# Ledger of designs, part 94: designed miniproteins, single chains, continued (3)

Each design is a single chain, and the fold is of that chain. pLDDT is the mean over its residues in the fold that is shown.

## One batch from the design tools (miniprotein)

Design m11459
Fold by ESMFold2-Fast:
Structure m11459 (fold): chain A 74 residues (1-74)
Amino acid sequence: ARELAEEAQRLAREAAALLAAGKLEEAEKKAKEAERLAERALEEAKAAGASEEELEELKRLILEATAEAAAAFA
């Protein structure tokens, strides 16, 4: 779970950087990868009994990455 969460965070940050650079399609691709890994991390974390705070942090990362990418195409 932790490894997937760390990778999702990295991809989300990359997506934000790509968006800032005007690479909209690449940003969306990275954001979708981050979201996919974050969903897997959430499932693993729930199975392992992760705290609500840990789940909330991960959900915020997903929302930020997705919102940034979606806003670029709106």
Scores: mean pLDDT 69

Design m11460
Fold by ESMFold2-Fast:
Structure m11460 (fold): chain A 55 residues (1-55)
Amino acid sequence: MEKELQEFAFKNGVEYAKALAEKGDLEQAIRVLEQLAKMGSKEAEALLEKLKEEL
């Protein structure tokens, strides 16, 4: 299994989604977070809930 790579990918993906949200690109941020949450990222799932409120 690629646990190391997946863990780093989750962290980077969440940061990328945060940057998108800061730019006002909420739709893209949500899309990225949905993918990460689907893969098992709990942090992405929590942030997704918050960003859905913005839309």
Scores: mean pLDDT 75

Design m11461
Fold by ESMFold2-Fast:
Formats: structure tokens, sequence, C-alpha cells
Structure m11461 (fold): chain A 69 residues (1-69)
């Protein structure tokens, strides 16, 4: 899933703070805490590899939606 691929991208950096931010982001999304999710996403995006991974995953999801229309 999108969230699983996101967590894998964070874990691949070896940066514990980035991994914790990714886990917090997923937790906040599941809880419906959109403000907490936005804060966690900002922490994740401080790592350029994770920022690029998020961008690519979002582009892939957007293409998938467009292909069905």
Amino acid sequence: SFLERLLEAAESTGDKEVVEAARRYIEKLKAGDWEGARKARREMEKNPEVREAIRRLEEEEARRVNERR
C-alpha cells in the first residue's frame, strides 16, 4: 500500500528520526488527526530522499486515478 511503501522509504534512509516521523504520520492519519499528520509529514520531508519518495508515490497514485477516468 501507499503507507507501507512510505514507511519502507523512510526505513531505507537509516535515519531513526525520519522513521519515527513516518510512523507518527501513519498513526495520525489513522486517528484522523490531520494537523498532527501535517507536522509529521514536514519532519519527514526534511530528509531529501524521503521527500523525493513521497513525491514519486503521490505522482504514481495520481496517474492511477487518471488512468481510471
Scores: mean pLDDT 77

Design m11462
Fold by ESMFold2-Fast:
Structure m11462 (fold): chain A 96 residues (1-96)
Amino acid sequence: MDPKIAAFLEELKKILSEYPGVSVKVDGNTLTITFADTEKGRTLRDLLFVLFSSVSAIEAKVEGNTLTITFKETELLLKQSKRILEAVKGLIELYK
């Protein structure tokens, strides 16, 4: 995997793990996020699903309280990585 994509995924894991009741697993180019079974947890899950689904280099899937995100190793992902991190951080702080 591209070291820049690996660094991006680790930073995403760090940001997401700051939210109470969220657990995050990184496996290759896939991020698996498990949310608390609460109204806030479901709202954050759905907002993150919409955010990640809006990026063509990202495939997002919801299954129960779990959001699975698969990242394609593309220049588009690298170009948008900073904006994605800032958007995720904003959502986490808003729904904390």
Scores: mean pLDDT 80

Design m11463
Fold by ESMFold2-Fast:
Structure m11463 (fold): chain A 99 residues (1-99)
Amino acid sequence: AARERLVAELRALAAASPDPEVSAGALALADAVAEARTEEELRAVVEAALQLAEAVARTSTDPEVLRRAIEVARAAGAAVPELRERAERVIELARESLE
């Protein structure tokens, strides 16, 4: 499921990132996505996941970390389709950093 994919990609970002704040944030968000009980809770956590992915896309120079941010954004847009356009902007930003 899209939600399960987002949890997996957040954990993968945490494992790939050498930044302890990014790693801790991604792990906390993975748990929050798994625990969300309402559509409102899920949307709020997915918005936070996209904020983290955008911050990583703007600050990271590590290609593996940038690829993980892309996958987090893609999974986030699939989990909450209303946020798909925001997810696509994060993906474009990270791709520009990979070029």
Scores: mean pLDDT 87

Design m11464
Fold by ESMFold2-Fast:
Structure m11464 (fold): chain A 100 residues (1-100)
Amino acid sequence: AEVPQIKVEPASQTINVGEKLTLTVTVTKGSGTVEARLIDEKTGQIVYQSEPVEVKEGETVTITFDLSNLKPGKYRVIVTLTDTETGIKSASAPVDVDIK
């Protein structure tokens, strides 16, 4: 079976504590559910997970993270697309996030 594919922009972002992080996800192949996870680079822990969003091929969706109460530091976002029919998952390249 073919693996679904997504593109996530921007590849890196710097924000201040209490600001919202916004990512644009474009579905280049497949259809299903998009989720994003924010990972602390120092600990490897998932500190935030987005609500699932239903998407189809060719769609662009915006994911906004409310990062109120996160500490300054280096984080990474991984976005996954799960094909609803097959259950096959794809992951984005990591997005580097610096919270200052």
Scores: mean pLDDT 82

Design m11466
Fold by ESMFold2-Fast:
Structure m11466 (fold): chain A 70 residues (1-70)
Amino acid sequence: SEERLAAALEKARELLARGETDEETILREVGRVLGAPEEVLNDLKKLKLFLVKKGFPLAELEKLLAEARA
């Protein structure tokens, strides 16, 4: 749902604001918000595919990560 996607992106922003810059950690927490099963959460390739299928804006997260790492 749109609300769940917004909550997932907000979770990524919270983690970045707390100083988290590890992409895998952020994607795993985003995946949890979107309801990814543990098997998917433990495999980065499967997790990225799951997020894309759910409509999660990976490009926006990559921009936020670049800003946090600057």
Scores: mean pLDDT 82

Design m11467
Fold by ESMFold2-Fast:
Formats: C-alpha cells, structure tokens, sequence
Structure m11467 (fold): chain A 55 residues (1-55)
C-alpha cells in the first residue's frame, strides 16, 4: 500500500466515507495512478470527487 493510497484513504475518511468503502476507493485511485501518475494534489481532488459522488 503506497503513500498515495494512504493519502487518498485519509481524504475519503475525512469526507465521511465509511472505512470499508474509503479503502476500496483509495485502492482504485492507486491503480489509476499506476497507469498514469497523478500528483499529490490530483489524488486529493480525485478522492474528494469520489466522496461527493457517494455521499
């Protein structure tokens, strides 16, 4: 589990996403980052958008 995954999970949890779903979504962001490297800011933005979509 990468530092990007940890950052994404933290952002999702702070946004109110349940722990199990936050972990799943953070994992998805990590997979996307492996295909096309994202900046730290882009990871945060993506996590926030995913949280908004679910909540």
Amino acid sequence: YTEMGELAEKVLLEAGVPEDEARRLARQIVLDNMENPLTEEEVIERAKKLAEELL
Scores: mean pLDDT 76

Design m11468
Fold by ESMFold2-Fast:
Structure m11468 (fold): chain A 57 residues (1-57)
Amino acid sequence: SSSDNIHAVLVETSKALKLIEDEEERKKLEKEVLGLAAQGKYDEAFALIKKKIEEVK
């Protein structure tokens, strides 16, 4: 369901943003993830979030 996917993207994005100290990097991730989600590319959005979390841990 699209609603469930959007909610999951927002939750995972929020978690990732808490791990990023640089404000510009946070804005970039949020814009890229929301752009992918707006296109219905939820798998790509989740992959981007996961990659960014792995880079900052």
Scores: mean pLDDT 79

Design m11469
Fold by ESMFold2-Fast:
Structure m11469 (fold): chain A 65 residues (1-65)
Amino acid sequence: MEEKRKKGEELYEKGLEALKNKDYESAIKYFSEAVKLFREAGDEKSAEIAEALLEMAQELLEQEA
């Protein structure tokens, strides 16, 4: 449980760095994996936050295309 949550947090942080660098494709990949890990860990709140950022990264990718 905690191992999956910690890995989700690490991927979430990598997603934030990718967003900061405007690497939206990488941000989408990192947030997608973070959502899966948070859900497997039972951390619904973190999964919802990561999913919102995933949707934002997808929208930003469309705008930069």
Scores: mean pLDDT 83

Design m11470
Fold by ESMFold2-Fast:
Structure m11470 (fold): chain A 85 residues (1-85)
Amino acid sequence: LEEEIQKYEERLAKDPNDAEAWINLGRLKLRMGDYEGALEAFRKAAEHGSGVLKARALAGMSEAYYRMGNHELADKYAALANAAA
């Protein structure tokens, strides 16, 4: 798991515009319970992605907020993800 995270961090150091890599990094951080790190990764994915990639990034932010107990922001980002799809 940490080796996979390091792999994506190395990839993103070379290509910070890779929205798919940011999404994958966010998902890995969610699995390890690093919800703040996941939010930052998904935020970067949303900044660099469009269409389906942006929608997936916003959905990831919603999941992270939900798991942090912030249901208001979780609902907000779920709505934004639906609008971006």
Scores: mean pLDDT 83

Design m11471
Fold by ESMFold2-Fast:
Structure m11471 (fold): chain A 86 residues (1-86)
Amino acid sequence: MLKLTPEDAEALARALAEVIAEDRALLERLSADASPEAQAELAIAEELLALAEKAREAAAAGDVEAAQAYLEELAALQRRAAAARA
């Protein structure tokens, strides 16, 4: 199993910070739209942000297994959000 060094954890946390920034941008866009569709998408975007933050925390703690699990859940939710827009 891969063990996170401080450098590896820092690199993963940086990558997750980029994902979090993208999710925040989406959140701001959706919060400006009062439509029922935008409000439903806003709820999903909030879940995406929460999962990304949990993954970052796990990576910072050196828990690679937990970080990977949260990233997989984040990816699955992202795919569902994209499908809901189609």
Scores: mean pLDDT 73

Design m11472
Fold by ESMFold2-Fast:
Structure m11472 (fold): chain A 92 residues (1-92)
Amino acid sequence: TDAARAAARAAAEAARQRGAKAEVRVEGTTATVTLSGLDTSRQMAALSGAVSAELEGAEAEVKVEGDTVTVTIRAPDAETLARALEALARGL
């Protein structure tokens, strides 16, 4: 869980450095990443990041509402969740 929380904070910080507002919540092996203030280009980057997270063995669900993108990542274990969150951060 500590590794997943560290990866989640890194993902949120990467998004903020790119001009988005980011909030991350981690519960067990599930993480919810909320990105706000996104233009269409950054919304597409978040979708690409979610696909990259699935390549790490996690399941990713993306919800777009206005300028807000919510990515929910579900993993079988905390190590996979951490890798998926790192992949999402690289995609942003």
Scores: mean pLDDT 77

Design m11473
Fold by ESMFold2-Fast:
Structure m11473 (fold): chain A 60 residues (1-60)
Amino acid sequence: MTTLVGETPNILSAIGAALAAIGLAPEAKVRVEGTRVTVVTDASDEEIAGIRAYLDALSG
């Protein structure tokens, strides 16, 4: 089980990141706290890499 944390520039980006994470890993547990998104998943390394790349892109 892997935990991914990303900080986004605004609340709408955080919500978008949460939805994208669920889309990539439907079984993931996602928490949104202001502009911070926490994703807990046991998805494949490739799916985890996709979520990480999306979060990193949003951080600027």
Scores: mean pLDDT 78

Design m11474
Fold by ESMFold2-Fast:
Structure m11474 (fold): chain A 55 residues (1-55)
Amino acid sequence: PSEEEKARLKKGIEEAAKKYGISQEDLDALLARLDAAKTEEEVDAIDREVIRLIL
């Protein structure tokens, strides 16, 4: 995944956490997972997980 893609997803995760009340523990875990992500599939999985937590 590109640096731009990761940056956009990171911003989205942080904004979602502020708006929808994702716990600090879950937020930290998601951001750590995103930072460690090496594949498109891993990034997609993180994005879907954020959406599920919001819903």
Scores: mean pLDDT 79

Design m11475
Fold by ESMFold2-Fast:
Structure m11475 (fold): chain A 65 residues (1-65)
Amino acid sequence: GTEKTIEALEAAGATELAEEVRKLAEELEKAQAENDTESATKYAEKLNKLVTEAVKKGIIDGPAE
């Protein structure tokens, strides 16, 4: 899940990326709580992009769980 991804980024010293992932996860949770499917999709796509780039750059071994 997203929490393990944040932990992995922090453990790797990528604190700025961990903060960006956390902010996007909070925005996603808010959008889901408000049934804002459009915003939820946008935040989920941004999260996936950041995680993919972190894996591609070798910052983390892969997405959590």
Scores: mean pLDDT 76

Design m11476
Fold by ESMFold2-Fast:
Structure m11476 (fold): chain A 74 residues (1-74)
Amino acid sequence: MKEAEEYLAKGKKAFEEEDYETAIEHYKKAVELAPDSEVAAEALYNIAKAYEKLGEYEKAKEYKEKAEELKKKL
């Protein structure tokens, strides 16, 4: 849990620095560490936002849908 939260925080920092590729990598690591959690749901939503910033709209849609589906289960 704590390690997943640390990667979520690292992703948010990279996002604030407009390093969207690094943000996505850190967010994906947070999902891997805690896949069925509130941390994973937030990380998936933030991956979608980062892909929007990169102009990857189809990937953004996929990750937003994954985040919404996970939130329904929590």
Scores: mean pLDDT 84

Design m11477
Fold by ESMFold2-Fast:
Structure m11477 (fold): chain A 108 residues (1-108)
Amino acid sequence: MGEGLLAAGKYEEALEKFEEEIKKDPNNWIAWTELGKAYLELGKPEEAKEYYEKALALDPNNWEAWTNLGKAYEELGKLEEAAEYYEKAASLGSLVGEVNLEKVKKKL
């Protein structure tokens, strides 16, 4: 059993922590990726998208960020873009990217 309000508070705490890490080291692609995840879990795919794009500018081989960028675009209803990003994640070895690509292609 999860408490939705408590979970939201934990995501807000995570946002502050990762924003502080980025202020100390703006090249920390891990912190950018974790910020994106926290925003996606808060139901803010537009903000999540921007943070994943920053992470990928620093490390374009980050299959997790490509997979989550695809998920953010899917939540925004941009299925063709989501498929493109899942395909990039799959090409880097993401099994989650492969599975999500197949699911999105069935919606196109």
Scores: mean pLDDT 80

Design m11478
Fold by ESMFold2-Fast:
Formats: C-alpha cells, structure tokens, sequence
Structure m11478 (fold): chain A 88 residues (1-88)
C-alpha cells in the first residue's frame, strides 16, 4: 500500500513537472501512472489503500508545482488517482 502511494505521488509530480516544462507526453504519462498506482493500492488494501494513494498523488502534485510544474495537470493527476481508486 505505501509503495503504491509513493508511485502515485511520483506520477502526479511528473504530471505537474511535465506540463510546466511543455512536455505533454510526460504530463499524460504522469496522470496514467498515478491512476494505475491508485488502482493497484485499492486492489491490494481496499479503500484505505486507495485513500493513501490519493493523498500521495495530492502531495506529489504539490511538490511538482513547488519545483516549477503546473498546478492544472498535477491537480488532474490527483483527481484521476482518487476517482480510479474509488472505482476499483
């Protein structure tokens, strides 16, 4: 569960940073990685795992913005992770 929360955080950070640097492919990849990690967390540890991954994605998005990324794609990654976990 904690490992997938960390992966969700890295995905959301990559989404924010990729967008901020004009790298649309990295931004999209970050969103998909955060979603996949959240689904895996929910499948492994249920609702608690999904919540941990969603929080990880929110933290990763914030860190990505602080490092010069864009809030919009970091936010999208965090929301996508939460919605994916809820659907799993």
Amino acid sequence: AERYAELAARGAEAAALGSGRGNAARAAGGVLAAMGAAIAAALEAGEEGGEAAARGAEEGAREGVERGGEERDGRLAAEAARNAAKGA
Scores: mean pLDDT 79

Design m11479
Fold by ESMFold2-Fast:
Structure m11479 (fold): chain A 77 residues (1-77)
Amino acid sequence: MSIEEELRKRLLEAGYTKEEADQILNEARKLFDKRLDEAAKVLGKPKEEILASLTDEEKRAFLETAIAEVRRRRYGG
């Protein structure tokens, strides 16, 4: 099971609809991408190099953090 499939399942278990879970994941991916762009600017490296340097565990942790932030912004917690 992919990281994204696992996180989607957890959102459904948390009581979100399929549409809400997909929207949260889409916005979390955009937030993750934006944070990679910011890191690339700060580190003076291309975004692709930063992404390639991250482990699967680190990518998962950053995506989980992005999901939590999207949930806070959209639903207040």
Scores: mean pLDDT 79

Design m11480
Fold by ESMFold2-Fast:
Structure m11480 (fold): chain A 68 residues (1-68)
Amino acid sequence: MIGEKLREAAEELSKDPRLKVELIGEDELVISGDISVETLIGLALRFIGDLPDAEVKVEGNTITIRGK
């Protein structure tokens, strides 16, 4: 269930050429890019709202989203 939501998010985000999006297995999504930390934090806040069944973590310029 969470894996399908993460796959949909990965497909949407991969349309932004500034972002590097990696789906690890079926329940972990890693987003990085040559973009500002402010932009990455904005994306993380969006995911916290859209994926309540997932854990969202920001480390430096990388966002990790995984199923709980």
Scores: mean pLDDT 74

Design m11481
Fold by ESMFold2-Fast:
Structure m11481 (fold): chain A 95 residues (1-95)
Amino acid sequence: MEAAAEEAEEAAEEAAEAAKAAETIEAVKAATAAAIAAAGAAFGARKGLPGEEVARAAEGAAGAARRAAELGEGEAREEAEEAAEEAREAAEAAR
């Protein structure tokens, strides 16, 4: 449970860095959406919501981060790819 919160928090931080590195409005929006989704998953884990609900939220965050990676270039893409992996690990830890 704590591991799921920590991984989701890391995913939110990496997605926020992807948004800062992004050079297009579309990439900024996608990375920002990923950061919000990951923060939501982290909050759910910290609040002690059911593991399956937290896992689903983290899977949503991973999908949003993959979208951000597709739209991003260079550092923005790398940070978004890392955010997707951390969100995936959060979903796995929540189960």
Scores: mean pLDDT 85

Design m11482
Fold by ESMFold2-Fast:
Structure m11482 (fold): chain A 75 residues (1-75)
Amino acid sequence: KKEEELKKIKEKLEEEMDYLELNEEEKKYFFEGAELVLKGMSLEELSKLFAERKDEEGIPYIRLGAGIARKLLEE
């Protein structure tokens, strides 16, 4: 059941990336962030990871993907 829901959420995430007109590299970071949320990473773990990786080029997209994935999980 939850595995099927994760599949549908991943498809919606790909649609969101296309809607936001992200390029291939930005989509990769976005999806990485989304996957952290989809695998059940806690808010504390996410905050620590974002702080540790704050200087990486992809971090804004990783954070965006995580936020949108969290919103989709609440639907």
Scores: mean pLDDT 76

Design m11483
Fold by ESMFold2-Fast:
Parts: C-alpha cells; sequence; structure tokens
Structure m11483 (fold): chain A 63 residues (1-63)
C-alpha cells in the first residue's frame, strides 16, 4: 500500500473525520465537500472511499 500522507492536510483530514463521525455512511462527494475539494480533485487523489479514509486515519494518528 503506497503511503501518500502528502495528499491531505491536517485541516482536510479533520473536516473529513468530522463528517464521518456525524454520518458514517456519508458519500465520497460529501467527504470531498467537507475538505473543500472538487470531485475531480477527489478522484485524482483517491480511487476509492476506503483509500481516502485510510489516509485520513493515518494523517490524524501520525500528526
Amino acid sequence: LPVSSGKLTDEEARAIAAEVLRDPSASMDRLARAAGWSRGTLYRRYPSKTELLQDVAEKLNAA
């Protein structure tokens, strides 16, 4: 699994985590909106919701 912590800022990670805590079933589009990303930016960085959430968890736990 490639480590890509540079794709995500602390602020973006916290915003996405807050959305997941509020609604664990939140779509990728909602998580992207929370981070202030366009849909294009989201899918260029993360091909799946699982990869996005893994990177968010790593960013918050490592920082």
Scores: mean pLDDT 74

Design m11484
Fold by ESMFold2-Fast:
Structure m11484 (fold): chain A 75 residues (1-75)
Amino acid sequence: STLSEEEEKEAIESLEKDVEELKKLYEEGKVSDEEVKKAAELAKGLAKKAAAAGHEKIAEALEKAAKELEELLKK
């Protein structure tokens, strides 16, 4: 593994911040449904890669991010 516990924590915090920012941009009409869908798909793919690499906490955070973005697209 190339990530320390501190690096994993920073990565998760950064991801959570990016998700909240994307939600705000979507609410402001600055990003499209297609861009949010692509972000959710990317997060799901990265979650699988993170899990395969043994980064379980990052994988869980990415799965949560994808779910939140999918919920955002429910009208």
Scores: mean pLDDT 82

Design m11485
Fold by ESMFold2-Fast:
Structure m11485 (fold): chain A 68 residues (1-68)
Amino acid sequence: MNEEKGREAAAFQRELFASHPPEEAFELAQKYREENFPLSEEHKQLLREIGQKLREIGDEIEAELAAR
């Protein structure tokens, strides 16, 4: 579950910040997030699709504004 994973990550981050300097704790927490929540090919594809749809919407808005 995403909620359980998020809670586990938050607990790890809290413990890390309690035991390490803030800068080091942040770096380690980021590495942990990247390792446990990497962007999969599916997530990368979804982000590309969202980007494409946003460009299409922007183009439509620009065309509509140019016609006014």
Scores: mean pLDDT 67

Design m11486
Fold by ESMFold2-Fast:
Structure m11486 (fold): chain A 60 residues (1-60)
Amino acid sequence: LSEEERERLRRKAQEIISAGIAAGRPLEGLEEAVKFLEDNGFSPEEARKLALEALEEVLA
């Protein structure tokens, strides 16, 4: 993945997590973001790390 594609996917993950938090289901939002990243070419470990980074960014 290019840096530009990685950044776009990270921003979409943040949006998914933010929507989950707004719906009162933050864990579901995080899980959906991880699956989204896996479906877009990240390994499960990388997807998890990126989703957690996105969660930290949303909560900051």
Scores: mean pLDDT 82

Design m11487
Fold by ESMFold2-Fast:
Structure m11487 (fold): chain A 98 residues (1-98)
Amino acid sequence: MAAPTDEAVRQFADAAAREMGLDPDKVTEKERLKAAAQYLIEHGDEKTRKYAEEMLKAIDNGDLEKAREYLRKALQAMVEAAREGKGGGSLDDFLKAL
């Protein structure tokens, strides 16, 4: 299935937090989701970036459920971009494993 699971979304957020120099076990879910959104803005295609920006707005509003929804959409867009040869980076193989 092309849509990431809840576990895959969590694993990506944890990986992005580590990439940003954070310990996922010592920071809040809000901080992990913010790190994931920042990573997707820096490394994603235009569609992924748009979802990541909406994710940041949801985080700022304290709506972590909506933030997780946008993270799924951003990851799905990033996987599709990678399949089209538009995505890349150290997390590309991780996304392919989702």
Scores: mean pLDDT 73

Design m11488
Fold by ESMFold2-Fast:
Structure m11488 (fold): chain A 82 residues (1-82)
Amino acid sequence: MNDEEIREEMLKFLTEKRGLSEEEAERFYDDVIEGLALIDVGIAKIEAKRHNKDFQEIVDEIAKRYEEKGLKRLAELVREKA
């Protein structure tokens, strides 16, 4: 499942099951994926210190892994928040 499929399913759930407007569902989804990116950046900071590695290299590795899985927006946000 890629990011577009996950987005479509989440927006459908939020609008059809939770009664959110399309605008509210879009904002909620964006907030969720941004939060996930911030968690990944936090983990990268911890791993950089723990393994004496460059923080930016770990961020790039996480982003590449997401890109390989089709999670392109999450990869973009991880790089942006770093």
Scores: mean pLDDT 80

Design m11489
Fold by ESMFold2-Fast:
Structure m11489 (fold): chain A 62 residues (1-62)
Amino acid sequence: RAAALRERMIEAYREIVRNGGPLSEAEAEASIALLRSLAPGEPSAADVKSGKNSLAAAVPAP
């Protein structure tokens, strides 16, 4: 799954640059290089999901 997602993200970055999006060519290349470097190790799905949930779940006052 991670490999397919990475390919989709890389293509999305290229499409954004090609369409004249807010991302510069250099930034897109840097992001793509980073994704390639990180591709061998995929982040914990639970951790990614938890991160998103943490944004919605405010820290309760003790």
Scores: mean pLDDT 61

Design m11490
Fold by ESMFold2-Fast:
Structure m11490 (fold): chain A 64 residues (1-64)
Amino acid sequence: SKEEELKKKRDEVIKKYDAEMDTLLAQYNAATTPEEKAAVRAQMLAVRDKYSKEIDKIDEEIIK
Protein backbone atom coordinates (compact mmCIF):
# COMPACT_ATOMS: atom_id res chain seq x y z
CA SER A 1 0.00 0.00 0.00
CA LYS A 2 0.99 3.66 -0.32
CA GLU A 3 1.07 3.87 3.50
CA GLU A 4 3.56 0.95 3.73
CA GLU A 5 5.79 2.57 1.05
CA LEU A 6 5.68 5.91 2.94
CA LYS A 7 6.54 4.16 6.24
CA LYS A 8 9.52 2.47 4.54
CA LYS A 9 10.63 5.87 3.16
CA ARG A 10 10.28 7.35 6.67
CA ASP A 11 12.49 4.59 8.13
CA GLU A 12 15.12 5.24 5.41
CA VAL A 13 15.10 8.98 6.25
CA ILE A 14 15.61 8.18 9.96
CA LYS A 15 18.55 5.86 9.13
CA LYS A 16 20.18 8.63 7.04
CA TYR A 17 19.61 11.12 9.86
CA ASP A 18 21.23 8.77 12.42
CA ALA A 19 24.25 8.20 10.13
CA GLU A 20 24.78 11.94 9.51
CA MET A 21 24.39 12.74 13.22
CA ASP A 22 26.94 10.02 14.15
CA THR A 23 29.40 11.60 11.69
CA LEU A 24 28.80 15.10 13.12
CA LEU A 25 29.13 13.82 16.71
CA ALA A 26 32.55 12.35 15.78
CA GLN A 27 33.53 15.74 14.26
CA TYR A 28 32.31 17.53 17.41
CA ASN A 29 34.43 15.24 19.63
CA ALA A 30 37.47 15.73 17.35
CA ALA A 31 37.10 19.56 17.41
CA THR A 32 39.74 21.26 19.59
CA THR A 33 38.44 24.86 19.79
CA PRO A 34 35.09 26.31 20.99
CA GLU A 35 34.68 27.92 17.55
CA GLU A 36 35.05 24.56 15.76
CA LYS A 37 32.60 22.92 18.20
CA ALA A 38 30.08 25.74 17.64
CA ALA A 39 30.35 25.29 13.84
CA VAL A 40 29.67 21.52 14.11
CA ARG A 41 26.79 22.19 16.51
CA ALA A 42 25.26 24.57 13.94
CA GLN A 43 25.53 21.80 11.31
CA MET A 44 23.81 19.36 13.71
CA LEU A 45 20.91 21.78 14.16
CA ALA A 46 20.62 22.26 10.37
CA VAL A 47 20.63 18.46 9.79
CA ARG A 48 17.99 18.00 12.51
CA ASP A 49 15.78 20.72 10.93
CA LYS A 50 16.22 19.23 7.42
CA TYR A 51 15.27 15.68 8.44
CA SER A 52 12.42 16.81 10.73
CA LYS A 53 10.87 18.63 7.75
CA GLU A 54 11.30 15.54 5.50
CA ILE A 55 9.62 13.32 8.14
CA ASP A 56 6.78 15.85 8.58
CA LYS A 57 6.16 15.84 4.79
CA ILE A 58 5.98 12.03 4.75
CA ASP A 59 3.62 12.05 7.77
CA GLU A 60 1.36 14.59 6.00
CA GLU A 61 1.28 12.31 2.90
CA ILE A 62 0.18 9.37 5.12
CA ILE A 63 -2.77 11.47 6.42
CA LYS A 64 -3.88 12.38 2.85
Scores: mean pLDDT 85

Design m11491
Fold by ESMFold2-Fast:
Structure m11491 (fold): chain A 68 residues (1-68)
Amino acid sequence: MSPGEVFMKRLDEVIEESLKQGLSLEEMIKKIDELIEEFKKENPDTPEELLQRLREMGYSQARAAYEK
C-alpha cells in the first residue's frame, strides 16, 4: 500500500476504535494528531502542505462521525 493508503486505513481504525470507546471529539482529534506525527516520523520527506491536508481530512472525518 502507498503511505497515503496506510494512513487512511489507520485513520479509519482510530475513528472506529474511538467511537467504540465512547471518546469525546477532542480525544479523537488528539489521536488523529498522534497519527499525523507518526506519519511524519515514518515519512520525513512529506511536505508540510500534504501533512496539513491529511490533518484537515482526519479532523473532518472525526467531526462527521461525532455529529451522527
Scores: mean pLDDT 79

Design m11492
Fold by ESMFold2-Fast:
Structure m11492 (fold): chain A 82 residues (1-82)
Amino acid sequence: AKVIVTVKVKDDEGGDKAGLAIVEAAEKYGGKGVDSRVLGPNVAEAVIEAPSVEKAKELAKEIEEKLKKTEGVEDVKVEVEE
């Protein structure tokens, strides 16, 4: 299963903080391989492989909550793909 995170950040510092939050959540919940790409100015996508749909849902919730509390993050969308 995959967790797809789309994040809009204010600046490069916000991007660094968002990236760290995503990596920390992925490590805690058994996520593998954080693959990230820039979709546009200050918009990035991260894709994380999770060992199960159940773990993907737990990881998605943790990432969304962490990113909402992260300085420089303006908007967050998190999706789970089976």
Scores: mean pLDDT 79

Design m11493
Fold by ESMFold2-Fast:
Structure m11493 (fold): chain A 97 residues (1-97)
Amino acid sequence: SAALREEIQRLVSEAVGHVILAIGLEIDAERLRETDPARAAELLREAAEELEEAAELYRKVAELLREVDPEEAEEYERLAEKLRERAEELRRRAEEL
């Protein structure tokens, strides 16, 4: 339906916004790694939280698509899982600082 398509587009746009914000936070963290490792660690944790929010939004998209387009739903589930794995990696990097 048109309403379903609009909802999916809204959720995807919101998820992309969180991913872009996470990328910016990772760049800022790398710049501060040697001079302010405590702040760099904080930014990596913030980036991880943004990726976790994006993953949750992609999981919602997958759920909405499951009965309509199961192949596309599986693609969004895989994308959500990759973002969750990246968030765990960022949290680990923060602990090493």
Scores: mean pLDDT 91

Design m11494
Fold by ESMFold2-Fast:
Structure m11494 (fold): chain A 86 residues (1-86)
Amino acid sequence: MELLKEAAKLAEEAIKAAEEGNVEEALKLLEKALELLRKASEDHLEVEIVEGMALLSIGVGKAIGDEREGVIKAAKIVLEYAKSLL
């Protein structure tokens, strides 16, 4: 539970950082959130799918020239999954 709460908090901080234009900081916070999510979860496949969806959102954002929105979407995916486990 503690790791899941911290992962959710980091994902919320990543959304805020990206919304403030700090995409690099948002990516660092998102990486930390995903690391904690992997440690907290026994469902390896579900976590891998969530990570894949987050990475796809970032990649699509970069491809269309809107990396900030891609990172925000990725962080929201991670946040919703972490909250679903709480």
Scores: mean pLDDT 83

